Designed miniproteins, single chains, continued (5). Designs and how they scored, part 95

Each design is a single chain, and the fold is of that chain. pLDDT is the mean over its residues in the fold that is shown.

## One batch from the design tools (miniprotein)

Design m19298
Fold by ESMFold2-Fast:
Formats: C-alpha cells, structure tokens, sequence
Structure m19298 (fold): chain A 87 residues (1-87)
C-alpha cells in the first residue's frame, strides 16, 4: 500500500543515517563522542523495529527486516570500534 511504501522510505532513511553514524564513529578518537554515536545507532534500531510493527504488506515487511539485519551488523561493528578506543 501507499502507507507501507512510506514506511519503507522511512526505514531506508534510518538505514542511511545509521551508515553515516558508523562512518563518523570510524573517525572518532573521543570515547564520549563514540558512546553518543552508538546510543544514536541503538535509537535508530528501536525506531526501525517500531516501523516494522506498523507495516502490513509482507513484501515490505521482508525488506524492512533486511534493513534491520543490516543495522544490527552496523551496531555490531560500532560496538567493536568503541571497545578499541582508549578508556
């Protein structure tokens, strides 16, 4: 539906924001800034999970589930990057 297409677009925008946050994290040496970026990534994951609950079209659900898995991988990489920063 048109409503589900709009949710798909919102999910895509969240994924793009998550990718930008990971790129910023890769260039950050400040542990407090890194923590903030990881928290924002977690927030994006939560928002995507909420969007997924609203979608009714099974094809759109599948695409958003793929985006969620991609965000979970980005968050895993972000966690590893944060762990490597000096205390």
Amino acid sequence: SAEDEKLLKEAEELLEEAKKLLEELKKTTDVFKAIGLVLRLIGIKIELEQLLKKVTDPEVKAKIEEYLKEIEELLKEARELLRKLPD
Scores: mean pLDDT 86

Design m19299
Fold by ESMFold2-Fast:
Structure m19299 (fold): chain A 84 residues (1-84)
Amino acid sequence: SMEEREKKVEEYIEKLKSDDLNVRIQAVAELAKIGDLRAVPALEEIARTRPDGRFLLQFAVRAAKEYGHDELAAAFERILASLP
């Protein structure tokens, strides 16, 4: 359901804050699979604040494209292009 989707999006956004890189990679993969644009500001924050942020964002672009979420992939690519 849409309510179950919303809860999963919130859970995976929270997991992006994990100190475990493997947990963050899994969270990115699941958010990219779901295709919800609420992942965009959460991943932008991680990309700008963590040393692995660029890597996670590159992974997010690839995963979003693989699942056919073109709008989500384009949003992640715009953030990636804006990183120093």
Scores: mean pLDDT 86

Design m19300
Fold by ESMFold2-Fast:
Structure m19300 (fold): chain A 99 residues (1-99)
Amino acid sequence: SAEEIRALIRELAPEFSDALIDYVVDLVLAIAPRAPGREREIAERLVDMVRERNIRTPEELEDWLRILGPRGLARLLTRENPDPAVEAAIAEALAEFLA
């Protein structure tokens, strides 16, 4: 549910612009089916990354994701609970999202 993910991102990062929240929501929605039950963990890792990199716009986020690459991002998002099959599935979803 896009609305539930949007509410979660807004709660985690009230300072994010609406455009940045929309992009993060779309990204979580692309990933979530590959990691069922891990939506909050994925959202929290994405928010942490955006804050640590001082990213302010969707364009800056997309540029950073392209630098990390799908595999690098998938590894970062699954770092706390590693699962090679989930990591690979997330990397595939991210490659499609960034295509």
Scores: mean pLDDT 86

Design m19301
Fold by ESMFold2-Fast:
Structure m19301 (fold): chain A 95 residues (1-95)
Amino acid sequence: MSWIKVEVKRVTGGKVGIPGELVTVEHSSSVTPAQIVRALVRAGGVSAALNMTSNEPDREVRLAMLDAMLEEGREGHLTPRQTEVVRRMRDYLLS
């Protein structure tokens, strides 16, 4: 069975007063990028999901990741603003 574990942890990044987030993803080898971004969105790691999607070089994989994030948005796991960002990224990819 495919499995994904996501941990989001706040850390102070190397300088006084600069907060950061460390996102750790553990998964079985059969997991797709689309499944990883869904798990990230559900865990509240939306910024990590957006960054992963933006750095995906394969157009078809990137489209699948964006579609997966929009499905999570329909399930209430994205804010309206976050859903709009994902929609704009998808529209740009298809233009």
Scores: mean pLDDT 72

Design m19302
Fold by ESMFold2-Fast:
Structure m19302 (fold): chain A 95 residues (1-95)
Amino acid sequence: MKVLYSGLFEDKENDLTIRVRVVEKDGKIIVKVSVSSAHHPDPLAKEFGLPLAEKEIKDGKATLEYHGIKVEVKLNGDDTVEVTVNGKTYTFKPL
């Protein structure tokens, strides 16, 4: 599995930290989302977060929802990735 992008987003209104990863696995591009408390005392803990939500990116985009958290991912033709978390958009380059 190859990680193309990884980002952490803070949702202060819901006291949550949202992790979004875009990975290549078996020729498919998959977005993975996990959520955890924004006040977690150890950000490096391996067993950190709620159940993962996963979705395959088709036609250059994917949308996931998990307990009221909406994550939209768009792959651009210039190898950048746009990630929108609850209406805020971020643009990232591959790792």
Scores: mean pLDDT 65

Design m19303
Fold by ESMFold2-Fast:
Structure m19303 (fold): chain A 110 residues (1-110)
Amino acid sequence: SSEVEEKFRELVGEKGYELALKAAEAIKNKDIEGFKKAVEEFLSDKSLSLSAKAAFLAFVSKMGEIYGVDSFEMGLVEGLKLIYLGVAKITKDEEVLEAIELGEKLAESY
């Protein structure tokens, strides 16, 4: 929904949102190098919150699941998402848990 897009965009910022769309398009086209570059550029931004990173990784991971991308690089994204999820559950970090759900919902509506 537009509300899901708006919340995600607000969380990850304009550049993060543009990189999410680039990653999504690359995944749809099974362009492994394209999605890898978008993910690397996103994660290089040291100003991003943990919630922003969790939402982005959850979005990319879910897009990979939906479009059947099964590469080593996608496995790394899925693994990192699971680490954020696991730590958030142990620490009861509701912001990170909500961010992961937001990223997955955006992928399901994309």
Scores: mean pLDDT 88

Design m19304
Fold by ESMFold2-Fast:
Structure m19304 (fold): chain A 72 residues (1-72)
Amino acid sequence: EEELEEKMRKILEEKQGVGEVPVEHILLVLKASENEEISEEYVEAVVEIMRALGVSEENIEGMREELLKLLE
């Protein structure tokens, strides 16, 4: 579980292109909400927040693909 969250953080940090998005805080808030585990809806929520914070659509698509692979 901690390993999966660390991998998600790494993907978001490396692929965001913005540099100042508080990835750790975003993941903590989403985990504390109604999602007890990292699911497809969790990934979509993360991606929507990243898009709202100015990450490009190309980078959003790349992040979404990598994050969904972590759920396999």
Scores: mean pLDDT 67

Design m19305
Fold by ESMFold2-Fast:
Structure m19305 (fold): chain A 80 residues (1-80)
Amino acid sequence: MVEIIAKVAKILLSKPVGTKVSTEELAEETGYSKGAVSRALKKLEEGGIVEFDEKTKRYVKQELSEKQKKALEAAIKAVE
């Protein structure tokens, strides 16, 4: 799970704020199942990194605080 979260987070950090991503798009980019990516996105939503948009059925990348960026970068580094 941690490796999947880190890989999804790394992709999201490379995208601009306001980017809308679907579970299918991230599953294709990461090579993981939609179920695994969905669980990772839920964890990132809990952390305020993405927000689910009911109208588009996509996750929207949020503006990250300096603390959130550092925590996410540290988590990515820990699994790479």
Scores: mean pLDDT 78

Design m19306
Fold by ESMFold2-Fast:
Structure m19306 (fold): chain A 71 residues (1-71)
Amino acid sequence: EEERFEVDVEAALVIIQYAIAKISPNPDKEWIEKILKRARQVLERARALGDEDTVAVLESTIKELEKMLKE
């Protein structure tokens, strides 16, 4: 189904961007904020579609991105 496929792809891209930011010694906070904003938007769409696995992964990713911004 198109909407679910799009959400899953967007979630995967967010997770990849988070992983890249995580391994960077001094990640750009503005870039992290953009990833976080996108992650929250994708999370809302995943919740609307009942994609529980994607919701759980995105919630975990958002929590980690928030921690990175505090540092």
Scores: mean pLDDT 81

Design m19307
Fold by ESMFold2-Fast:
Structure m19307 (fold): chain A 62 residues (1-62)
Amino acid sequence: PVVQSKTFNSRAEAIEWLSTLPFPLLVSTDKDPVGQLIKNLEEAKAFVSTLSFPVTLYYAVI
């Protein structure tokens, strides 16, 4: 699938956006290029809690 990118300024903004996407997702950041599989919104919230903002997420629906 095509990798897309989006930049976020806050955890709330990132979670709102991730909640609108179909899971599972493969996601990486501009700080860590290793892709992480996110299977549901709970995993998305856990992932976002580890990030500093602003951050650019690179993502693909799989």
Scores: mean pLDDT 79

Design m19308
Fold by ESMFold2-Fast:
Structure m19308 (fold): chain A 70 residues (1-70)
Amino acid sequence: VEELLKKTEELIAKAKSEEEKGKYLAALANGLGLAGEFELAIELAREAMRLLGYSEELIKKVVEELEKAA
């Protein structure tokens, strides 16, 4: 988990756009979810979706589904 976090922080620091940053955060959120870090995964997924331009209503629905799965 710590190694995945460091690697993703490096990629985010090198990101040239908010969209690219959102993609890296989405990948990190998925990895954290697979590692059992559900609370962090949900928070990062929420932030990634905002950076990628998703509506707040869609973000809320996705977060609700993730919280039910956790």
Scores: mean pLDDT 74

Design m19309
Fold by ESMFold2-Fast:
Structure m19309 (fold): chain A 71 residues (1-71)
Amino acid sequence: SDAFMREMAERAAEAVRRILAEEGREELGERLAEAIRSGEATDEEVVLSEAERARLAELEAAMRAEVEAAL
């Protein structure tokens, strides 16, 4: 469903932006969120801290579980 996929992309974008903003990386969070919303890969190499990577991994697992539950 296009509506479902758009909702998931927007939720992922908002969650990534929030996580990086909480880690003090608001500008990077905005860029990654926009890439998720547009479906475009960034050409910029992103260096993430261990804490940022852990939070993003938790988000990825939660989103994957939600997609599986919806299907």
Scores: mean pLDDT 71

Design m19310
Fold by ESMFold2-Fast:
Structure m19310 (fold): chain A 81 residues (1-81)
Amino acid sequence: SVLDRAIAVVEEAAAQSEEERIELLERLAREMHDQGFSLDQIDALLAWAIQAYRDRTGDEAAAERLRRAAVEALERLAREL
């Protein structure tokens, strides 16, 4: 499912460098957009997956890095549309 995919990508992105994190989240956002999700829906889904990561790990710093990367990923996708 799209939710399982979002969780998996967020987990992978948390372990990566800043640029790779942004690229992973941008690829996920593009996949969701291609499936018919709006940018607002993608933002909400990414925020949910990052919140789930934060709740599971207790790593607020990693969650903050993921949220910053998600914002940049969505901005990059929006510039291509």
Scores: mean pLDDT 88

Design m19311
Fold by ESMFold2-Fast:
Structure m19311 (fold): chain A 84 residues (1-84)
Amino acid sequence: MELAEEALRAAERGLEGGPRSAAQGASQAGRLAVRAARRSGDLELGREGGRAATEGGRLADQGDARGAAEKAREAAELARRAEE
């Protein structure tokens, strides 16, 4: 639960600061999802978390802070599932 909580906080923090913060939140939540998946041995969840982080970064680069934040929350949920 520790990595999932960190990922969720990163996603929430991203929402507070606009597109740049949303990109940081998505990237951090995705890295935490990959780390949680690595701990559990679930390679599929790790790949999904990595894809969410990558897509969140692209959306933020396009100025879509909401889309990036949505991908950050998706990565945080993947981290939570990996820790179960």
Scores: mean pLDDT 75

Design m19312
Fold by ESMFold2-Fast:
Structure m19312 (fold): chain A 74 residues (1-74)
Amino acid sequence: MERQEAVGEIQQIVAEYLAGADIKEAIERLREIAERHPEMLPEILELVKYLYTIAPEKDKPLLEEFIKELEEKL
């Protein structure tokens, strides 16, 4: 049940970012989920890598930094 709640939160964060929410807020919220649910780290990493491919250039440096942070925690 807790894992399904985390997945729902991640989906909401992504939807809000794609709708124009700030990348820093999205990263902070995803980081909090990764800290509460370390088992979700691989899924969050793959999601952030996907976001990097579709993100505007201005957001890519922050996403790249976050990808490296998540890879170090695996």
Scores: mean pLDDT 81

Design m19313
Fold by ESMFold2-Fast:
Structure m19313 (fold): chain A 86 residues (1-86)
Amino acid sequence: SELEEQLKKLEKGLKEATEAGVISPLEKAEGYKKIGDLYLKLNKPEKAKEYYEKALKILETEVPKDHPLREPLIKEIKENLEKLDK
């Protein structure tokens, strides 16, 4: 499906950008969150949870607490994770 092709491209691009050191922690966390969202659309909740947890760890450990996008993104990811545990 086109959605599966988008997922593969995003996973590859995010990995390459991370290995090249050209991506910020916030951008990497946003990328992992998008991968999680795509896995949910593909009915793969275990993979979605894995990527949401990766995004959350980066936001909590590598993104400054005063960054305006940090807390909204953490909240959204935690809400998505809570829905997966039901």
Scores: mean pLDDT 85

Design m19314
Fold by ESMFold2-Fast:
Structure m19314 (fold): chain A 85 residues (1-85)
Amino acid sequence: MDEVNKLLQEATKLVLESSYQISEAVDKDDWQKVLDILKETTEKLQEILDKVKKLDPNNDGAIRLLTGWINDFRGGADWAEQQLK
């Protein structure tokens, strides 16, 4: 569906922009900002995944891709939180 493709483009742009912002925050030793970006991006990716599941619940490729990104960003958030201790 065209709507799913638009959501995947939105997710891809979000991942790329967030990854760039995280890299800049890491270079500045701003681990709180890294954590905030990772958490915000994870929430936005989850919203996109929920929309994809409603529009096309059998789109295993899209669901797997989005779930993978969510898991990666959650792992990053856990690691960033350890840096703040």
Scores: mean pLDDT 86

Design m19315
Fold by ESMFold2-Fast:
Structure m19315 (fold): chain A 65 residues (1-65)
Amino acid sequence: ADVTLALGLIYLALGKRDEEKGDFDGAIESYRKAIELFEASDTPEGRRLAEEARKYLEEVEKKKA
């Protein structure tokens, strides 16, 4: 089981939840953690999910700025 990938998905979901609540700082922290975990998985799926999480991070950072 890819526990690292699963943890990344949990943090991605937490980031989306925080963004929905308007907690952009919390969302940024969660998206950054998701990216770290997805990259640490060293899998093609992890690389795709890290790219997706980066897009979410960039959009939240634009909303905060």
Scores: mean pLDDT 83

Design m19316
Fold by ESMFold2-Fast:
Order: C-alpha cells, then structure tokens, then sequence
Structure m19316 (fold): chain A 86 residues (1-86)
C-alpha cells in the first residue's frame, strides 16, 4: 500500500476535525477555527470556541484538558443536539 504523505495525513486530520465540529452543532463561522484547534491539540482554544458557540458551560470548558475530556463532553453535546432536533 502507498504510505500517506505528511500533507495527506494533515488533510485527513483536518477533515475529521471539521466533521466533529459540524456534528457538535457549532455555527459555520466557528467550524474552521475549532477544527484547527482540534488538530493542534489546543484544548484551551477548543473549550473557548465551544463556550462562545454556546455548546458547553463554563464548568465544562474548564474540564477540557485532554482528548478524553473532549470526547466525554462531545458525547453529551451530540446526545442533547439529537434530542432537541427530533
């Protein structure tokens, strides 16, 4: 199999991050900024963007320190979004 170049890996990570941002229900204006923060593991910026978008509380924003913390909070957000858009 052909190995992915560093550029193709970066594109794949960006696409995955953008899909995650859209799934979280952030407005389009925050999607690119959130995706960049996700690929850079900048959890402080991720928390700030999600808080500005009204997706999480200040308490949840303070709790986002690792990818595991983000995954837990993302699960809650996705569940609530599904219930509100029934």
Amino acid sequence: MVELSSEQREINELVAARIQAVALGVPEEYVDELAEALINDDFKKVAEILLKAGVISEEEAKGIKTASDLSRISGRVLKEAAEERR
Scores: mean pLDDT 74

Design m19317
Fold by ESMFold2-Fast:
Structure m19317 (fold): chain A 68 residues (1-68)
Amino acid sequence: DLEKKIKEAEEKRKEYIEKAKKALEGDPRESAIKASAYYVLGAGATADAVIEERRLKRKLEKLKELLE
């Protein structure tokens, strides 16, 4: 069932997004590494996750700027 697979992928995406958000709250250097890892893990999510992936990417770019 495609719908079930999509739902499961969305739940996994939510988990990765939440972990990435929480990682951004920690030490800036470690947060960048953790957020990047969680962002990559979410990359294979369904098409409707594109917006959330873009949001995570923007937050990661902002964090990289702070570290530079």
Scores: mean pLDDT 62

Design m19318
Fold by ESMFold2-Fast:
Structure m19318 (fold): chain A 81 residues (1-81)
Amino acid sequence: SHLEEENRLLARLLRARTLEEMKEVVLEYVELLKSLFDDKEKQERMVEGLIQLLVQIAADRGLELSEEEVEEIRKAALEEL
C-alpha cells in the first residue's frame, strides 16, 4: 500500500538524526509522489509541505537546520521531480 510506504517514510523522518538521513527520506518521498501523482504542481506542493514538517520536527528535537541545509534538501528534491 502506498499509504503504508508514506507512513514508513514519515516514521523514518521522525527518527532521522542527521541531514543525510533526512535528505534520504525526502528523496524517497519524491519517488513515491511521482508514482502516485502526474501533476507536477501537486508534487511540488507536497514536497514543500514535507520540508516544512521536517524543519518543525528537527526544531522540536533540538536539531538546528540552517537555511542553507534546508535549501540543499529542497533543491535535491525539486531536481528529482
Scores: mean pLDDT 79

Design m19319
Fold by ESMFold2-Fast:
Structure m19319 (fold): chain A 87 residues (1-87)
Amino acid sequence: EELQKLYEELRKLSIELGEAIEAKDIKKVEELLEKMVEISQKTEELTEELKALLEHQIELLEEAIKKNKSEHLEKVKELLKKALEKL
């Protein structure tokens, strides 16, 4: 019951994270990542789910950076890697 709600919350935050990345809102990206890490640390299953999501997002960002060399995207990638290291 609670685990399912945490999964739904994490997925909603993941969508907001994508929107914040597109908006180039670095502060929002940082805030969302902090919330996602906090929620994921409540269970081992959520921690594994967030690790997979962050690894996939890093791969997508590396492809996007190759097409559009943006300092904002490079900072986002660094924040995602830092969040992954906390897990």
Scores: mean pLDDT 81

Design m19320
Fold by ESMFold2-Fast:
Structure m19320 (fold): chain A 106 residues (1-106)
Amino acid sequence: MTPDERLIARAEALRKGGRDVLAPTVLRMLQAGELTPEDVVRMARTIVTHAENEVEELGASEEAKRKFYEAVSDVLRDIADAAQAAGHTEAAEELRKLSEEYRKKS
């Protein structure tokens, strides 16, 4: 696969994993008191750092990078919605702001 094909495949995997696994898990763990809203914000910032490192390492095109950052934005939105559903409005707003920053990179 080309670097672009690899990054696009990673973007789709991230989007699916965020929606189907990560966001439901975050919601469950917040409701159970196993995660704090601060833990969720820290986790989201870690996802962002790993995403930026992945983009830098692959040397992909600007178009493929934009599609990847769109997927990162979508995952952050899904986590924000999970935090909101758990009643953590302030954490959800922080996560939505982070999502919008990555939407601007797409």
Scores: mean pLDDT 86

Design m19321
Fold by ESMFold2-Fast:
Structure m19321 (fold): chain A 86 residues (1-86)
Amino acid sequence: MKEEVIKLADKALALLSRIAYDARQRGELTEEHQERFAEIGKKIIELAKNGDLETLKKIVDYLEEARRRGMPVDEVIEGLEKILKE
């Protein structure tokens, strides 16, 4: 259980970092986007501490879809924030 939670959190953070990196290379990443990504990262860590496997799976699935579709940064952030508010 604990190992699976850590693996999902690590995967989510890696995907989030890659999406932010790719957006920065395209000149699409603002300071506001960077701050929102940092806040999302902190919340992902809290989900891992709380053992919230279901929400971490939803985040990983969403980020994998976002990367596959080349989803705009604003849409990625808004979708993640919506998942995290539940």
Scores: mean pLDDT 84

Design m19322
Fold by ESMFold2-Fast:
Structure m19322 (fold): chain A 91 residues (1-91)
Amino acid sequence: MDLEKLLEILRELLKKAGFKEEEIEEILEKAKKVYEEKLKKGLPETIAELYMWGVVSDYLLKKLNEKNFDEKREELREKAEKLLEEYEKKK
């Protein structure tokens, strides 16, 4: 795949995930740096592209984990409120 085309695909995925433009550019710069480092080590272009994808996917997973943590926290709060209501009804 052409590097420019890959970067454009990665930019669109980060936009859809809700990253700000400034954050997207920082993530893509880190991904490009990893790509260049892997090529300098003599790795094939296809493998270097997989490492770029690894950088972007790590950020995407962190975003998803943050959302899942917030959802679990709200669920626990609702369960705690119900237990308090049951305790007050028992008095």
Scores: mean pLDDT 74

Design m19323
Fold by ESMFold2-Fast:
Formats: C-alpha cells, structure tokens, sequence
Structure m19323 (fold): chain A 100 residues (1-100)
C-alpha cells in the first residue's frame, strides 16, 4: 500500500508541474501500478480519477469537494476500501502541497 500511495502522489504532482506531459505521466503510472500487481480495471479507475482531480482543481474546486468526489467515483468503480482510503490520502496530501 505504501508504494501505491507514493506512486499516486508522484504522478499527481507531476501532472500539476508538467501538465503538457499528462499522457506520459499516465503511462508511467499505469506501468508502476501493474508492477505492484493491480488489475487493469483498478489501474484504469485510478488513472481516470487522477485526471478528474487535476481538472477539478484547475476549475477552482475546494480540496474537500475534490476528496469527496474521489471517494464517490472510487466506490462507483468498485475499488476496495483500502485503496479508496489510500487514494484519498495521497490526493489530499498533493493538493495541500500544491495549495502551499
């Protein structure tokens, strides 16, 4: 789980720092999550959620609204509770860091 959290944090931070490289960042995240043994459905859901987070933050949505939306989307995609909690933790940490 710790490696999953770090992979998500690194990918989302890179998306904010280098938005023009979004495709490359998403591809590297998919490869890393596959190495960690996640199935294709879970990997696709995580990548989709991170892209939605990036867009929501760019629209000026609050961290709390984004985190709540992430929990709802992850549940809809059928992610296990441990991955939902880890994903929310990673996303909150990155958004708080970007907010300064």
Amino acid sequence: MEEFIKAVEEALLEMFENPEKGGEISDRLRAKLKELGLDDKTIAAVVRILNEVFLAYKRGESIEDIVEAVRELAKEYGLPDEFIDALVEAIRKVLEKIEK
Scores: mean pLDDT 83

Design m19324
Fold by ESMFold2-Fast:
Structure m19324 (fold): chain A 110 residues (1-110)
Amino acid sequence: SEEENKLIKEYQELASKNPDLFKKRYEFYKKMKELSKRLGVGPNVAEALAKGRVIKYKVERGEASPEDEEIAKLYDEVEKLMRELAKEFPSYQKLLDEVDALTEKELAKL
């Protein structure tokens, strides 16, 4: 689509100017896709991150399966990338704020 072509062009232009940041964005995308698949959730990035964070809290309390421990490790990698990207991109800071709000909502269900 025209919109997809614009996003691809913006992606290529940013990658040429800041290759390290673009490598981190691609790593974030890959790890998020794996996290969403392991959690069995849809493509909503903030929802997947909130659920991953709740699983991390269960691991920290000793209330976790070995699969949950692997999910928590993957979540930690994704959050570190997200926080680094949030320093340069306001959209990732907004995503962090959405994850914080959704995490509180998920914890309230427990």
Scores: mean pLDDT 80

Design m19325
Fold by ESMFold2-Fast:
Structure m19325 (fold): chain A 64 residues (1-64)
Amino acid sequence: SLRDQVVELLMREAGMSREEAERLVDNLLSSSPSEQRALLDLLGKEGGLSEEQKRRLWELIEAS
């Protein structure tokens, strides 16, 4: 699934554990659109997420 692909990308590229990646995805999908934008912006600036990782998370949000 797209979710599994994003979780694997976060584990491989961002060094997250599976539990950390799944929690991030779950929190993001349960958030409002404005909260999702704010969280992704914060994770990019402070959390070190790449533009590719943010794009894949946006694809998952839009598919949900």
Scores: mean pLDDT 78

Design m19326
Fold by ESMFold2-Fast:
Structure m19326 (fold): chain A 97 residues (1-97)
Amino acid sequence: MSAEKVFAKAQATLNSAKLLLEVIKERPEPSELLQQELLSSLEESTLLIEELVLLGEQDKAQELAQQLLPLIDEALVLLPQYRPQLEAIKAKLEALL
């Protein structure tokens, strides 16, 4: 995949994570499926950011990492059951800054 396509996919996945986070915040009892979808979107966004680094697009990767980190911090509050997974991806993103 070209760097431009990876970046576009990363932006789309990041936007999906933002929308899922807002839906979860508005629901008193979010479904387990919805919670897993948010985790999957955050993990996929992180993998795409790591792919950008491998493609030599460090600046774009850092830009997306800075946008993704606040979403992970909110997810850590909302999804304490996924704390180990969320802390692992947070550590990967912080290493890029």
Scores: mean pLDDT 86

Design m19327
Fold by ESMFold2-Fast:
Structure m19327 (fold): chain A 72 residues (1-72)
Amino acid sequence: SKEHMEILMEAGAMITGLATLYVVSKDPELKKKLDEMVELEEKILASTDLEERKKLLEEIEKIHKEAMAHFK
């Protein structure tokens, strides 16, 4: 559905953004956060439930926010 696609696109965009920052900085803390977000994305892909996918996206958003705050 459209809602499932939007969740996957949002997760992918946040992961891609952080991956780009990691490639430029080579910061091991960014790598650790990136790995955590990728693991959560794999759980989204394995799930078929919209509510579970939404909760996993919220976890990705929290990790992304923490990573961005660390490198201000």
Scores: mean pLDDT 85

Design m19328
Fold by ESMFold2-Fast:
Structure m19328 (fold): chain A 85 residues (1-85)
Amino acid sequence: DAVEEEIRKVAIEIGAKMMEEGLDEKKSDLSEEEKKEAAELAGEEVLRVLEGKKPKYPIPEDERFKKAVEEAKARSKEIVAKALA
């Protein structure tokens, strides 16, 4: 289903963006390669939570992560609404 694939892609992109913004704001000592890996893992975790699955890694009670999940939920609803219109 193209809708499910688009939702997956958007959730991963939102998670990755929020992690990258968080690492930039904190002026993290991580290399660009490590930041990219962290962003990819964050994207996958946002997708898992959006799908109602148990997180694979411990999820911090971080406001940035919570905002990413809520943004992914909102975007998912928009994608479904557009597909059904």
Scores: mean pLDDT 71

Design m19329
Fold by ESMFold2-Fast:
Structure m19329 (fold): chain A 66 residues (1-66)
Amino acid sequence: MRFEVDDIARALQPYEAQNPEELSLRKGELVKILEVVDETTVLGQSIETNRKGLVLKSYLEIVEKK
């Protein structure tokens, strides 16, 4: 499935940020897609916390499209 700006995705598994540019995620956390950076990476914003950061697409499943 193709990631697009304003899609909402769910974290498939927990992820701990390895650097300050990355977004830490809990399993099931909802993330709004702000930018598609490249083939593997998006810039996302947590709906719950409003924190922004880079996320690997492989950790996400799109649950809602704009």
Scores: mean pLDDT 83

Design m19330
Fold by ESMFold2-Fast:
Structure m19330 (fold): chain A 66 residues (1-66)
Amino acid sequence: SADDYFLEGLKLYEAGRYEEAIAHFLRALEINPAHQLALDLLIHTLRVTGREEEAAEVRARFQARQ
């Protein structure tokens, strides 16, 4: 489920495995585009890894749908 991908992504984030965490958060959002926690943590992880433009794109894409 979306929650399963989010929880695994959170564990990867806590381990500093940011690229793998990003992939899991994106998968959670593919299943549930309204998954606010996955969206927030995806944006945060992109920003922490210096991917500001991708963070802005993700924010626009998923927040505009709500």
Scores: mean pLDDT 83

Design m19331
Fold by ESMFold2-Fast:
Structure m19331 (fold): chain A 96 residues (1-96)
Amino acid sequence: SSLLEKIKEAREKALRGELTIEELLELMKQVLASGDELLREALFLIAAISSLKELLKRAQALGNQKMAADLEEQLELTERELDKLLEELEKRVEES
C-alpha cells in the first residue's frame, strides 16, 4: 500500500512536471526490490509522462504547434494506460 501510494504521488508530480530524477530513482530502487512487475510498469509509464511533459513544455516554448499537439496526444494515451494499470493495482490491494 505504501509503495502504491508513493507511485500515485509520483504520478501527480510527473503530471505537474515536478518529479525529480532523484525521486524517480529512489522509487525505482524500491519497485525493483519488490519484484512487482505491475508496479515496475506503472513506474516506467510515470517516467514516460515526466519526459513527455518536459518535451511538451519545450515544444510550446519553441512555438512548434505540430510537435506540441503530437506530444499532447502521446501524453494523453500514456496517462490513460497508467490510470488503467493503477485501477488494476488498487483492486489487487483491496483483495489482499
Scores: mean pLDDT 86

